Designed miniproteins, single chains, continued (5). Designs and how they scored, part 81

Each design is a single chain, and the fold is of that chain. pLDDT is the mean over its residues in the fold that is shown.

## One batch from the design tools (miniprotein)

Design m18972
Fold by ESMFold2-Fast:
Structure m18972 (fold): chain A 75 residues (1-75)
Amino acid sequence: MVEKAVEAARRLGGPEVAEELRRIIDYYLSKGLSEKEAVLFAAAYLVSRGLITREQALEIAKAAGVSEEDAEKAL
């Protein structure tokens, strides 16, 4: 999950966006969240910071293997 999310972020938003997504995912994983939760929360955070669009966040979540329903509800 995590590696596919980071690779999608690199493709859509560039290497700086990918590194920030990885940093936020690692933070949430360190707090005991699942990979799915960490990916969704990190993508939502990047949208809230204006670093990616909601559409880019949905594509990142879907590339990571999150269902479309779960991604749309969280983002």
Scores: mean pLDDT 86

Design m18973
Fold by ESMFold2-Fast:
Structure m18973 (fold): chain A 72 residues (1-72)
Amino acid sequence: SLTADQLRTIVDNIAAQGDAAIKAGASPEELRTLAEGARLVANIARSQGDNDTAAHAEAVAERLRKAAEEKA
């Protein structure tokens, strides 16, 4: 199973990739894919009681979802 440290690293990587994708003018589809990745991490973190990582991942997912909506 994924550890709390691994989940934090994954969220940080998705956030960095998402920010770079937004800056590069990525498609709504790419941004939605990254948002779904962040949602998955949030669900895993929440299931393990890591509420801080879950909240961070949810914030990343929402930012990417909104960017995708604005781009579409």
Scores: mean pLDDT 86

Design m18974
Fold by ESMFold2-Fast:
Structure m18974 (fold): chain A 81 residues (1-81)
Amino acid sequence: KEYYQKGIKLFQELKLEEAKEAFEKAIEEDPNYAEAYTYLGHVLAVLEEYEEAIEYLEKAIELDPNNEVAKELLEKVKETM
């Protein structure tokens, strides 16, 4: 949970590489943390790493099918490819 909150703060500060690392650690601690997958996908999309962003967003939706944020981000990423 701490890594997830750290990741959000870093992402808001546009420290994208550090945010990516924080979200990766959040997933390592809890592989079922759908929100961490959603934000990692978002960071990857901002970094223009679209293929990886799609993989993480799809995993977020698999873990939480009601995650509208992940669904909307996935649609936007696919539109930019």
Scores: mean pLDDT 84

Design m18975
Fold by ESMFold2-Fast:
Structure m18975 (fold): chain A 80 residues (1-80)
Amino acid sequence: SAEMRRQREEGERIYELAERAMARAAEELRDAPVEEMRFVMDGIVKAAVARARDLSPEVVEEVRKRAEEAAARAVAAHAA
Protein backbone atom coordinates (compact mmCIF):
# COMPACT_ATOMS: atom_id res chain seq x y z
CA SER A 1 0.00 0.00 0.00
CA ALA A 2 1.00 3.65 -0.37
CA GLU A 3 0.89 4.03 3.43
CA MET A 4 3.32 1.11 3.96
CA ARG A 5 5.66 2.55 1.31
CA ARG A 6 5.64 5.92 3.16
CA GLN A 7 6.36 4.19 6.49
CA ARG A 8 9.29 2.22 4.98
CA GLU A 9 10.65 5.42 3.39
CA GLU A 10 10.42 7.24 6.77
CA GLY A 11 12.19 4.30 8.47
CA GLU A 12 14.96 4.46 5.85
CA ARG A 13 15.30 8.25 6.41
CA ILE A 14 15.57 7.71 10.18
CA TYR A 15 18.24 5.02 9.68
CA GLU A 16 20.23 7.27 7.30
CA LEU A 17 20.21 10.06 9.93
CA ALA A 18 21.43 7.58 12.57
CA GLU A 19 24.19 6.24 10.27
CA ARG A 20 25.35 9.82 9.57
CA ALA A 21 25.36 10.61 13.31
CA MET A 22 27.37 7.42 13.98
CA ALA A 23 29.95 8.31 11.30
CA ARG A 24 30.37 11.80 12.82
CA ALA A 25 30.62 10.39 16.37
CA ALA A 26 33.20 7.78 15.27
CA GLU A 27 35.38 10.58 13.82
CA GLU A 28 34.99 12.86 16.89
CA LEU A 29 35.63 9.97 19.33
CA ARG A 30 38.59 8.47 17.39
CA ASP A 31 40.91 8.71 20.42
CA ALA A 32 38.22 8.16 23.09
CA PRO A 33 37.96 4.98 25.20
CA VAL A 34 35.86 2.16 23.69
CA GLU A 35 33.33 2.49 26.56
CA GLU A 36 32.66 6.14 25.56
CA MET A 37 32.19 5.08 21.92
CA ARG A 38 29.75 2.33 23.04
CA PHE A 39 27.79 4.82 25.19
CA VAL A 40 27.44 7.37 22.34
CA MET A 41 26.54 4.69 19.75
CA ASP A 42 23.90 3.25 22.13
CA GLY A 43 22.45 6.77 22.50
CA ILE A 44 22.20 7.15 18.70
CA VAL A 45 20.41 3.76 18.43
CA LYS A 46 17.93 4.79 21.16
CA ALA A 47 17.28 8.14 19.42
CA ALA A 48 16.60 6.37 16.09
CA VAL A 49 14.14 3.93 17.73
CA ALA A 50 12.42 6.86 19.51
CA ARG A 51 12.06 8.72 16.16
CA ALA A 52 10.50 5.59 14.61
CA ARG A 53 8.09 4.90 17.53
CA ASP A 54 4.91 5.97 15.64
CA LEU A 55 5.69 3.76 12.62
CA SER A 56 4.53 0.12 12.27
CA PRO A 57 6.20 -2.36 14.68
CA GLU A 58 7.91 -4.10 11.74
CA VAL A 59 9.50 -0.83 10.56
CA VAL A 60 10.55 0.06 14.15
CA GLU A 61 12.24 -3.36 14.53
CA GLU A 62 14.02 -2.98 11.17
CA VAL A 63 15.33 0.48 12.20
CA ARG A 64 16.46 -0.90 15.59
CA LYS A 65 18.18 -3.94 14.02
CA ARG A 66 20.00 -1.93 11.35
CA ALA A 67 21.03 0.79 13.83
CA GLU A 68 22.29 -1.82 16.35
CA GLU A 69 24.28 -3.56 13.58
CA ALA A 70 25.79 -0.24 12.43
CA ALA A 71 26.67 0.68 16.05
CA ALA A 72 28.31 -2.74 16.57
CA ARG A 73 30.39 -2.26 13.40
CA ALA A 74 31.51 1.21 14.54
CA VAL A 75 32.52 -0.08 18.00
CA ALA A 76 34.36 -3.08 16.48
CA ALA A 77 36.27 -0.78 14.07
CA HIS A 78 37.22 1.52 16.99
CA ALA A 79 38.39 -1.45 19.13
CA ALA A 80 40.57 -2.81 16.29
Scores: mean pLDDT 88

Design m18976
Fold by ESMFold2-Fast:
Structure m18976 (fold): chain A 55 residues (1-55)
Amino acid sequence: SEIEELERKIEELERKIREVREKYGDSLEGQIEIGALETAKATLETTLKNLKKKS
């Protein structure tokens, strides 16, 4: 289902954010990457919330 696909993508982004933070959190490039990933995650979470309201 679309809900399950979004939940999986959100989990994948969370794992990637954690990995980048642990390895590159002190670098400028790491901070930029984390910001981009967090923005993508927030967008997917908003979409998921809207889909769940219809259930």
Scores: mean pLDDT 82

Design m18977
Fold by ESMFold2-Fast:
Structure m18977 (fold): chain A 55 residues (1-55)
Amino acid sequence: SHATVTIDTETGKVTIEGEGVEVTLKDGKKIKVNGKLVLDAKDIESIKADSITLK
């Protein structure tokens, strides 16, 4: 799987785009991304994909 991760420094929001990308939140919840997901950067523990592009 490939993830494109974009960080908005003004809002603290992170946009994660991809297929089959796993996001783990700091409370231990896991979200599987198929398409586009926007989260608050402070709530993200980890992002797991075979490759990641940062924008």
Scores: mean pLDDT 83

Design m18978
Fold by ESMFold2-Fast:
Structure m18978 (fold): chain A 102 residues (1-102)
Amino acid sequence: MYKKAKIEVELIDKNGNKKKFTLEFSEGDTPENVAEKIAELAKKNNAVKMKIRVTGELTDEDIARFVAALVKALEKYGKLTRLDVRVLSPDEVEIEAEIELK
């Protein structure tokens, strides 16, 4: 089964506890669906910081849509105070976000 991208999510809560999750961006997934899953994980884990690594065959448009969807989803659960997007290679993007919980 073909995987379009691998998404690794590291969540850090206010006490410095870390949790790691691996998600897949597969055929049939939308950037919006994956962003909502990440925001739900952040809310359930009271995350104040997250690091997201996306590895795979994503277009610049897919990445832009994913970042926009992630901002929108996270703003439902908290105030986004920082967002950094770094292109590490043609097939690897790192996103760091900091959130003030509601």
Scores: mean pLDDT 79

Design m18979
Fold by ESMFold2-Fast:
Structure m18979 (fold): chain A 75 residues (1-75)
Amino acid sequence: MKIEKDIEEIKRYVRVMVEAFREEGKPEAAERIEKLGEELIEKLRKGEISLEEALEELRKKAAEENGEEYVPRPK
């Protein structure tokens, strides 16, 4: 897989989440998601994490910020 495409997907996912949280009046949650996204992109650039792992971390963080139970996808 091309790393640039993986980074683009993470950025798009982060943007959607950040916009949703800001629209819900949760700017602090939006900021935390944005910071996590930046960290995950840097780890992906270094080959320390996969796209799947990065997206899972973002999903888990979003669920926690919404007070929802995080259920991982079945394998």
Scores: mean pLDDT 77

Design m18980
Fold by ESMFold2-Fast:
Structure m18980 (fold): chain A 64 residues (1-64)
Amino acid sequence: SAAEKEAFAEGLRYAAEGVEAYLAGDYATAAEYFERAAEAFEKAGRPDLAAGARALAAEARAKA
């Protein structure tokens, strides 16, 4: 659906922001973006990508 495509695009945007924050050493902000990416990927019907994003959020939180 159009809503799923929009959610997928939003998930990619949040994931990109999370990566940028992570590379800058802002692990707390990176974790927040990866959690938002996971929520967006779930809405997009992509539980595989949501699980990946949550794993990245957990890794970022461990480094915070």
Scores: mean pLDDT 90

Design m18981
Fold by ESMFold2-Fast:
Structure m18981 (fold): chain A 87 residues (1-87)
Amino acid sequence: SKTKANSYLFMGLVYRTEGNLEGALEYAEKAVKLDPNSAGTWTMLGNIYAEIGNYEEARKAYEKALKLDPSNEVAKKKLKEVEEKLK
């Protein structure tokens, strides 16, 4: 459910704050699976992938976030940064 997806998103944020990127990734992936229409969750997934160095997956996540919310300034900036890494 969306409520469960929000709980997973929160767990992903907690793990990321603690520096546990593996745990953050697991919960962010669970959150997008339950609520694939959450721009914020896709943005967090992109941030985690970028921090791990998986720029191609980060790009895809940010593009999905911007498709859902074209006004998402964080996703716009992060997408440009990741695209620069991929050239």
Scores: mean pLDDT 85

Design m18982
Fold by ESMFold2-Fast:
Parts: structure tokens; sequence; C-alpha cells
Structure m18982 (fold): chain A 66 residues (1-66)
């Protein structure tokens, strides 16, 4: 039970890190030329999808621990 909660916390931390990187890339994209903006936004979107994956794992582990 305690081990699952610790793993959930680790996955939540990873999700947060990826979400922050995604936001940074999106902000850079908005400040960029139209040609570069698309690439930066797409890279940010990929990181956002990975962040969601880790967040879902964290929630699943918390539910399993209870």
Amino acid sequence: KEKLLKEAEENREKAGELAEKSTALSNQGMASSPADRRKLIMEGADLAVKAIGYAVKSVALEREAK
C-alpha cells in the first residue's frame, strides 16, 4: 500500500516536469515565426501527451493503493 503511494507520487512528479516543458515549448512557439511555431507547438503537444500518461498512471496507482 505504501509502495503504491510512493510510485504514484513519482509518476505525478514526472507528469509535472513534462507538463512544464510542454508549456515552455508552447510559449516559445507563440513568439516564433509561423514556420517555426508549428514545429514547437507539435513538440509541446507530444510532451503534453506523455505528461497525461504519467498522470493517469499516478491516479491508477492511488486507486489501487486504497
Scores: mean pLDDT 80

Design m18983
Fold by ESMFold2-Fast:
Structure m18983 (fold): chain A 78 residues (1-78)
Amino acid sequence: MEEAEELLKKGIEAVEKGDYETAFRYFVRAADIAVQEGNYELAAKAYRLAAETARKMGQESLAEFLDRVAEELEKKAS
């Protein structure tokens, strides 16, 4: 949980610098760790941030896939 949250912060910092490739990697890693920890709410948030970053990179199909993953994780959190 704490490690995943720190990776989210690093991803946000990378977005602020315009480094979308680095931000995407941090968000995906944060999501993976959150899933392993059973924190589906944090994992969904991380995948949504990854999807938004993918759109900034022109990767719409990847972004749509990540949004669907986030939606399924939200259902598990409920």
Scores: mean pLDDT 85

Design m18984
Fold by ESMFold2-Fast:
Structure m18984 (fold): chain A 56 residues (1-56)
Amino acid sequence: AGSSAVQAARAAGRPDLADEIRAAAEAGDSERVRELLGQVLPDDVAEALADIVAEK
């Protein structure tokens, strides 16, 4: 789950966000993952990915 979010950030050209997303996902902080993804992805996609991280 967190791997998909990290890959999405890297694909968007934001490796800095990929590192932060990985750390947040490992800490179980889905709110932080959503916040970081929202900077590079549409809100709907960011929410869906954060939800997957929270469930896994």
Scores: mean pLDDT 70

Design m18985
Fold by ESMFold2-Fast:
Structure m18985 (fold): chain A 57 residues (1-57)
Amino acid sequence: MAVTAEDVVEAGRAIAALREAGLEEEAERFSKQVEEAAKNGDGAALKEVIARAREAI
């Protein structure tokens, strides 16, 4: 599915939560994955990245 503005906001929020938890390496890794998914318009991949980031917290 297409990338939505809400998905991008959720991804940013998950990455911020990782940084607040002290997981800076994970935050950088997921940030890169979010950028690639958004660049490709892959909403499914973006949702997967958000789910994995939330699991890492």
Scores: mean pLDDT 78

Design m18986
Fold by ESMFold2-Fast:
Structure m18986 (fold): chain A 80 residues (1-80)
Amino acid sequence: SMREMIERMLRSGEEIIRYLEENEEYLSEKEKKKLEEAKRELERLRERFEAGEPVDFKELLFVEAELTLLLMSLWISQKE
């Protein structure tokens, strides 16, 4: 169902945020700002989901995309 998909995406995003925060030393100042913005957006969407309010799937996709780009950038910074 769409609800189960949204829950999985929220959980995935939260896991990526934890990993990025644990490795914040590999992020630039600009990337740290993007992470903080993505975290606030994901927290807002989580709160709406738990309140039974509509979650905008496009907003969730955008947050997931931003987190994925940050994760890729971190990977490049960590690898030789």
Scores: mean pLDDT 86

Design m18987
Fold by ESMFold2-Fast:
Structure m18987 (fold): chain A 106 residues (1-106)
Amino acid sequence: ETPLELIEKFLEAVENGDYESAKRYLAKLLNTKDLSLFSDEGIEAAAKAAKEALKDPNATVAQIITEMARAAAEADGQVFVEDDADGNPVITMSPEQQAAIDAAES
């Protein structure tokens, strides 16, 4: 399954109101296993960002994914987007939010 196919499935899930599937597709695109990073508001923001990025015929799949991740993080106010060593976008939590998650898991 290509990243572009995942973006298309994500957008279809959002259009159908299937936020559970949308969260799974976005998590897979962003290489995360933590679905709790995404609110319904974050999912809607990511969908808007993807649609806008897709209007640019010169946008790469990586650029589209980065815009989706940034929009979701900004909407939720709880996560940050950082590039990994290979230039792939990765969602990370703020130090305060990560500490709260770590405390809840213990």
Scores: mean pLDDT 68

Design m18988
Fold by ESMFold2-Fast:
Structure m18988 (fold): chain A 67 residues (1-67)
Amino acid sequence: MIAEIRELLAEVGELMKRLSPVDPETVEEAQRLVSRAADYYAQGDYERAKALLEEAKRLLEEALARL
């Protein structure tokens, strides 16, 4: 779980960096999901943290595919 969450955070961070100059609104939405995931992670709820990071990744990938 922890290793999977770290990998997802790295992937989401890379996608946000790529999209930031082109689609800042989608990056802002993804940042909100990442913040919520961090809150669940701090509480030990790794399943919900992972789900939110997967949602952020999906959102960013869909935005990138539309460019």
Scores: mean pLDDT 84

Design m18989
Fold by ESMFold2-Fast:
Structure m18989 (fold): chain A 78 residues (1-78)
Amino acid sequence: SLEEGKRLYEKGLEAEAAGKYEEAADLFIQSAKLLEKTDPALSAEALFNAGRVYEKLGKKEKALELYQQAVALLQALK
C-alpha cells in the first residue's frame, strides 16, 4: 500500500542515519516496489537512495543497477 511504502521509506532513512547500510538498502528497495504504481516519483527516490547506500557498502554494480531502474521509472512518467 501507499502508506506501507512511505513507512518503509522513512525506516530506510532512519537506518541510513544510524549507519545500518545493509538494512537501509533493503528497506529502500522494499519501499520502491510498493510505491512503483501509486507514487512512482517516491519509488524512484527510494531506488536512488538504495543505490547511494550500496555505493557506501562498496557494491558498485548493484548501485549502478538501482540508479538505472530509478532513471527508467522517471522516464516512464513522461
Scores: mean pLDDT 88

Design m18990
Fold by ESMFold2-Fast:
Structure m18990 (fold): chain A 96 residues (1-96)
Amino acid sequence: GMTERLLAELEAALREAEELLREVEENRELSLTQAIGAALRAIGLATTAELALRRLEEDPEAPEEAIERARELRRRIEEIARRTVELALEILRTYD
C-alpha cells in the first residue's frame, strides 16, 4: 500500500544519503561540479524525506508505528544531509 511504498522510499533515501556522505568523506579532492552536486543531492534527499513523512502523517490509515519509523528515517536523512552539505562547503572553500 501507500504506507509500505513511502517507507521503502525513505529507506532507499537513507541508503543513498549514507553512500553520498561516505563518498564525500573519502574523497576531499572532488571537483567544483561534484561538490556542488553532492550538496544539492543531499538537500533533495532531505526534502524528499520531509514530503514522504508529511504524506504519511496526513494519512488517517497509516499505523502509528509506520509514522514513528518514518520520523526516525527522516531525522537520520536530515543529519546525514547536513553533514554532507557541511563537508561539500569545506571542499568548495579549497578552490581559489
Scores: mean pLDDT 87

Design m18991
Fold by ESMFold2-Fast:
Structure m18991 (fold): chain A 73 residues (1-73)
Amino acid sequence: KKEEAIKHLEKAIEAVKNGDREAAYQHLVEAIELAKDNPEAVELLREAGRALSNGDYDKAIELLKKAIEVVKK
């Protein structure tokens, strides 16, 4: 389950870099569902979604990377 969440987060980062907002949101939603038992990760992912909505793509990528670190614990 942790490995699946990490894969979706990596795909979300790739989608953000490619300007594919729809793919980024889909992978973000899947990661939240897979990581729902980890409240620290869920909060970081919600902040990443807010950054995406604001067009702050650098912040979104940073938050997604932090979420990967939290999920690995």
Scores: mean pLDDT 83

Design m18992
Fold by ESMFold2-Fast:
Formats: C-alpha cells, structure tokens, sequence
Structure m18992 (fold): chain A 72 residues (1-72)
C-alpha cells in the first residue's frame, strides 16, 4: 500500500530541514524554507508539526517559534 500523503509530507519536511542544516543554511534561510513548506501544505497539521519539530531538533528554537506563530 502507498504511504499516507501526510506521512510523505512529514518525511519531506524533516529531510528538507536536515539537508538545509547539512549544507550550511542560516537560521533565517531555514525559517524561510520551513515557511515555504508550510505554505505548500496549508491543510497538513502533520507537515507543519514536522517542520517545527525538525527546526527545534537542530537547535533553531527562534525560527521554530516564528514558524509556529505564522500558523496562528
């Protein structure tokens, strides 16, 4: 069976942030990347949570908080 579209979106969010961190993106660039991902997946709470969690996991708490605020 194909994976759930939300599960795919979560995996893509985590991978995008991880690649951004690995390639030396700044916190500002990672915030913009996460916001663009959220904008492309407006109805996916799972994708939003995954992007925010990935930022926090990599220590970008300020960027994560700003992405979370943009969703309110």
Amino acid sequence: SPPDPEEIAEALARMAIAVGVATGMSEEELEELALKFVERNPDSAAAHAAAIDALRRHGYDAAAARVEEALA
Scores: mean pLDDT 81

Design m18993
Fold by ESMFold2-Fast:
Structure m18993 (fold): chain A 92 residues (1-92)
Amino acid sequence: MEEEIKRLEHEAFIRAFGRGVALGADLTEQGKSREEAIDTVRKEGKRMAEEVRKRLLELGASPETAERIAQAVERDYVLGAEIGYGAAELAK
């Protein structure tokens, strides 16, 4: 049980960051402003965080642990997107 929760936590963090980077780069290539990109990124990050939270609760994680990990997933997604957006801007 603990090992499954830790594995999901690590996989979710890596996946959130990577998906964020890809989305940030795509939004830059589409010509979206930083403000428009932030709105899209926050919506997608929150969606991914909620999916992770639900899965953690299904695996028997406490509500406190599920919330902590979900919030970190959302933050990593946003961080990845900021990096992807900025890197794609610099490549132009």
Scores: mean pLDDT 83

Design m18994
Fold by ESMFold2-Fast:
Order: sequence, then structure tokens, then C-alpha cells
Structure m18994 (fold): chain A 88 residues (1-88)
Amino acid sequence: SEAQIRALIAELRATLARARALAMELLRTAERREDILRAIGLLLRVIGLEIDLDLLERSSLSDAQKLARLQALLAEARAILAEIEELL
């Protein structure tokens, strides 16, 4: 439903915003080359999902296809957030 799609988009946006903020904090506080590269990699993965979400919102896909893709994006966003939180 439209309501389910809007709710998933809102949750995904909130998850990505938190992941971005924490990845940027990791980058700002990193003192070792390997930690800087890891933080950059995580930030790029978050940016990739933000792009995917923007493209999905502009797409002419069916509600069922949008729902499935949003669920997959949310799962990946949660996985990235968990990985970032383990590093803090």
C-alpha cells in the first residue's frame, strides 16, 4: 500500500541519516590510515543507498516492486548502521 511505502521510506531515510552522521564521526575521529579508509568505505556505501532510494522514488515501478526494493534497501541500511555502531 501507499502508506506502507511511505512508512518504509521514512524509516530508511532516518536509518541512512543516522548511518551517515556516525560514518562522518568515524572519519573525523580516525587517526590511522586503515580506520580512515574504513570510514570512507562505509560513507560511500551509505551514499550509494541514498542514491538508490532517490532513484527508486522517481521510478515508475509498481507498488509491489517498490515495496520489495525498499525492504531490501532497509535491510542493507540496517546492516551498515550495525557495522558502524560496532566500530564506535
Scores: mean pLDDT 90

Design m18995
Fold by ESMFold2-Fast:
Structure m18995 (fold): chain A 84 residues (1-84)
Amino acid sequence: SAAERVRELLRKAAEIARQAGMDELAASLERTGETVARLIEEGRYADAKELLQATLDHAEAQGAPQETLELIRRALELVEEAAE
């Protein structure tokens, strides 16, 4: 499902952030993945997109690795596709 794929992408994004020493960002990404997956399961795609965009903006501001940012963008695209 889209929810499962988003959860997996955010988990991978968190692992890369943790490898870069960004433990607080990693924990935030894991929590966001669970929340976004729940919102998708509830059909709340607009809220899921808003949360992912805010998460991407925050990760960019924190200087997250490019691969972490790319995984968050892929999650956002997946939610946009699921909403259509």
Scores: mean pLDDT 88

Design m18996
Fold by ESMFold2-Fast:
Structure m18996 (fold): chain A 74 residues (1-74)
Amino acid sequence: MREAAREAAERLLEAHRLAPTNPEEAERLGEEAVEAARAAGVSEDVVAAELAVLAAEAGEADKELAEKLREKAE
């Protein structure tokens, strides 16, 4: 579970970096990552928490992106 959440969070962060160039592709990557985590039995809350940690570690304060993607994956 935790490995899947971490991978999903890494892909969500990658989607965030892609968003300024290609928002459609970024959205697809974000949704795909969240759905893959769900298939592995990981909740959105866990993925969002891992994303927040990765974003902070990378020097990015993007809690809004994490919240937005979590809502969209609902």
Scores: mean pLDDT 68

Design m18997
Fold by ESMFold2-Fast:
Structure m18997 (fold): chain A 74 residues (1-74)
Amino acid sequence: SLARQASILLVAGRIAYAGGDYETAIDLFVEAAKLAKQAGDEELVNEALRFLEQIARDHPELAERVKKAIEEVK
């Protein structure tokens, strides 16, 4: 299911983030949010967006990249 695929991408994004690969983490969270939105799973969309917002808070130099990533989900 799309919701299951979104959940897998959220896990992959968290692994990338923990490993310091912030660009891969952003891309994975964007894809997770898009699939979750297509599945109608608002909680998964919100979870992916919270991870993107966390990246912007922890790494202000990525804030503009994160802002554009969130706009892609709309």
Scores: mean pLDDT 88

Design m18998
Fold by ESMFold2-Fast:
Structure m18998 (fold): chain A 120 residues (1-120)
Amino acid sequence: MAFEMKDEEERIKAYEKALEKGDVQAALNLARIYLERGEYDKAIEYAEKAIQLSGGKNADAYTLLARAYLKRGEYEKAVEYFEKALQIDPNNREAYEILAEAYEKLGDTEKAKKYREMAS
């Protein structure tokens, strides 16, 4: 475990260095790592950086941002950013499933049903 943790820290340092050069993929990888660690504020920061570097054209960046807000219980923001991701990539079935769950949490049963059907 200690060796694996050090290896992950080495990857984080490499991605941080690549991000200084404007690497969008490095920002996405950092957002994923921090999301998996439950560090949602950092995941949001790196996802927003990926959006900025991509000129708002990267569906994965919006998906990661939306996931971080979903994990924080900020369902309205999660919905906003998943819908933005789907405007860029409408074939993302996972985003439809998550939108259905988020709308159910917001009490919008009709929209939850609609997005659940779109995921099928």
Scores: mean pLDDT 83

Design m18999
Fold by ESMFold2-Fast:
Structure m18999 (fold): chain A 87 residues (1-87)
Amino acid sequence: EAEELIKKGEKYEEEGKLEEAAEAYEKAGELYEAKGKEEDWAKAALAYEKAALLYKKIGKYEKAKEALEKSIELGVRQLEAAVKKVT
């Protein structure tokens, strides 16, 4: 389902439906985040980043900020897990 939301977001972006695309990416990020695996954290971070950029383009700065904060948090979590494995 999360992967389907990414594909829907990509299609909405191609069609210029930026708000619908942002919402699809945000929902995909939420689903990946809920799975709790390192690979899913990376996918969630990317989905939230895409949502944030689209929310910024349409002037929804509060939603863009929230999505960007989640993207950063999950990206840091993934990086910390990766570093811990090589130390």
Scores: mean pLDDT 81

Design m19000
Fold by ESMFold2-Fast:
Structure m19000 (fold): chain A 104 residues (1-104)
Amino acid sequence: VTITQSPSSITAKEGEKVTINVTASEDVNGQVSWYKQKPGKPAELLIKNVSERVEGVDERISGSGSGTNFSLTIEKVKKEDEATYYFLNEKTLQLSNGTTLTVE
């Protein structure tokens, strides 16, 4: 399976909506997760099983998708959302190349 995450980088203004997309070359089991990583910090789990938000994660952040298409949406982006976001197939341990979000 080839996992393509796009775009590789986003620059957003505070208050804008950001959407990160993943396309898989063949159907992916719903055991997929989204992670947030800031420089020098451990990766933080945001979303599991496509759309299940982890406790303590801001409700502005949501996951959706099925089959070959998945997305992470961040509503009303804030400066604390600056990070690299990764998609992981938990069954194969296949990690995406990530998306770096910069907030102005």
Scores: mean pLDDT 85

Design m19001
Fold by ESMFold2-Fast:
Structure m19001 (fold): chain A 61 residues (1-61)
Amino acid sequence: MNEEERERLLHEIEASLLVMAATIALKSGDLEKAREYAKKLEELGYTEVAKEILEEVEKRE
């Protein structure tokens, strides 16, 4: 595996953990943490997933 593939895989793992954490935050009513996780997902390039989380936050406000 080259360095580029390894870096991409690490980003995918981190993104998966952030999605899980954001989902838990939404279910617990911690909208501030859900927004923070969405921002980190957007920074990693997972813009579509980040938008979905932010829409759920907005719906609950």
Scores: mean pLDDT 80

Design m19002
Fold by ESMFold2-Fast:
Structure m19002 (fold): chain A 57 residues (1-57)
Amino acid sequence: GELEKRIEEIERELLRRYIAGEISAEEATQLFKEKVRELLREAGYSEEEIEEYLSTL
């Protein structure tokens, strides 16, 4: 769906930056989780659902 496409776009952008040496793996992981948390809130998910999802990463 649209949400999954946005998450994949974030992942691809951060992976490209990591491979290019612009950010560390730690920074990429932190930015990914932050961006996904924001998207899930905008999509109407609860904080509990967001943290459950992020705990699988």
Scores: mean pLDDT 82

Design m19003
Fold by ESMFold2-Fast:
Structure m19003 (fold): chain A 79 residues (1-79)
Amino acid sequence: MAEELLQEAYRAYKEGNYEEAAKLAEEAARIASDTNPTLLAGALEVLGLAYEKLGNLEKAKEYFQKAASLGNSYSKERL
């Protein structure tokens, strides 16, 4: 379930549907939060990417920092 939402969020992001990508990634993060830290980190990274494209740089940075704290190497490189 969370894996499907994360894949759909990435697809929406690639298609330019950044608000939909953020919504789907937020749902994936909520489901993963207490069960899978790796999925949570991935969802937070997609949230950061989507908010960056939406022009909300403060939110983007916040989500990238959260993903980096979970050990996501890609998010660490963006900081």
Scores: mean pLDDT 77

Design m19004
Fold by ESMFold2-Fast:
Structure m19004 (fold): chain A 67 residues (1-67)
Amino acid sequence: AAKEAALNAIESLLKGDLESARKYIEEAEKAGADKEVVEALRKALESAEQGDNATAIEHAAKAAELI
């Protein structure tokens, strides 16, 4: 389900598993997750890939609130 994929993406982001996070974000989008949730998750992944863990956590928290 879209919610499960989004939650798995958040967990992967928090663990620093950016490859799994990317896959779960794509799965959430394909499963029909809200655009705001997908956007927040993508911003979290982008920030984490740039080494900005604080901003990544902020965006991941926003995605969690929207689920």
Scores: mean pLDDT 84

Design m19005
Fold by ESMFold2-Fast:
Structure m19005 (fold): chain A 76 residues (1-76)
Amino acid sequence: SMSDKIRQADEMLRSTARRIQRVIDTMVTRYGVPRSVAISSGRNMMVRRGRDIARMYGLDPQDVIDRGIGIFDDVS
């Protein structure tokens, strides 16, 4: 169903956001990247991944991207 596809996409977005958060922490703590710059980079990663996830499940790219950024911002 469409609801099942949305739920699966949501799980992938949450997994991706957690992975990107770990990358951001590494960029800041190990490489001295300013946190604001690392967060901006993380949002760009969510946009690209959200587009791929939308394509994979046949969902609207903008809806999935907006959902992904929302999830990412909630954990950043």
Scores: mean pLDDT 88

Design m19006
Fold by ESMFold2-Fast:
Structure m19006 (fold): chain A 95 residues (1-95)
Amino acid sequence: GDAEKAKELAKEAKKLAEEALRLALEAIKEEDPERARELLKEAEKLLEEAEKKLKEAKELAEKSKDEEVKKLILEAEITLGLAYIAYGVAKLLLR
């Protein structure tokens, strides 16, 4: 049902956000500005895909009282937020 789809989308969003966070952190440590830009370009694509999946998960979960759905969405939101912070820091440090 919709709750099961919401869980899967939230898990996918979290996984994409975790990968985006990893790439953004690698970009912060990267000494080559061209490689750092490539890492951030990939992170941006993953962030956009994660946001889309999280939005779909929230829409499907809107009438759900399933605590597991709410927990997975919250975990995805927190991970996505951390990924955006890392991405923003990396972008500001990029020369």
Scores: mean pLDDT 88

Design m19007
Fold by ESMFold2-Fast:
Structure m19007 (fold): chain A 83 residues (1-83)
Amino acid sequence: SSELLRRAASLYSAGGILYSAGDYADAAALYEESIALLKSLENPDKLFLADAYRALARALAKQGDTERAERLLEEARRLEEEA
């Protein structure tokens, strides 16, 4: 729905603000919530979902979770190819 998409976008933007402030753990949590909302849509915006995966990957890499970050970057590439 447009309401869920707007909420996902707001969470993504808030995550970006926290990431810029160096609050990587809180940024990751907001990105994960944004991704969950995007995935709940019947036809998710694959490009937005790819952007959210890349944002989460960067936040996780800053926290030392490089393995999960690499998996998310591969998923982002797949989503962009399918879009």
Scores: mean pLDDT 89

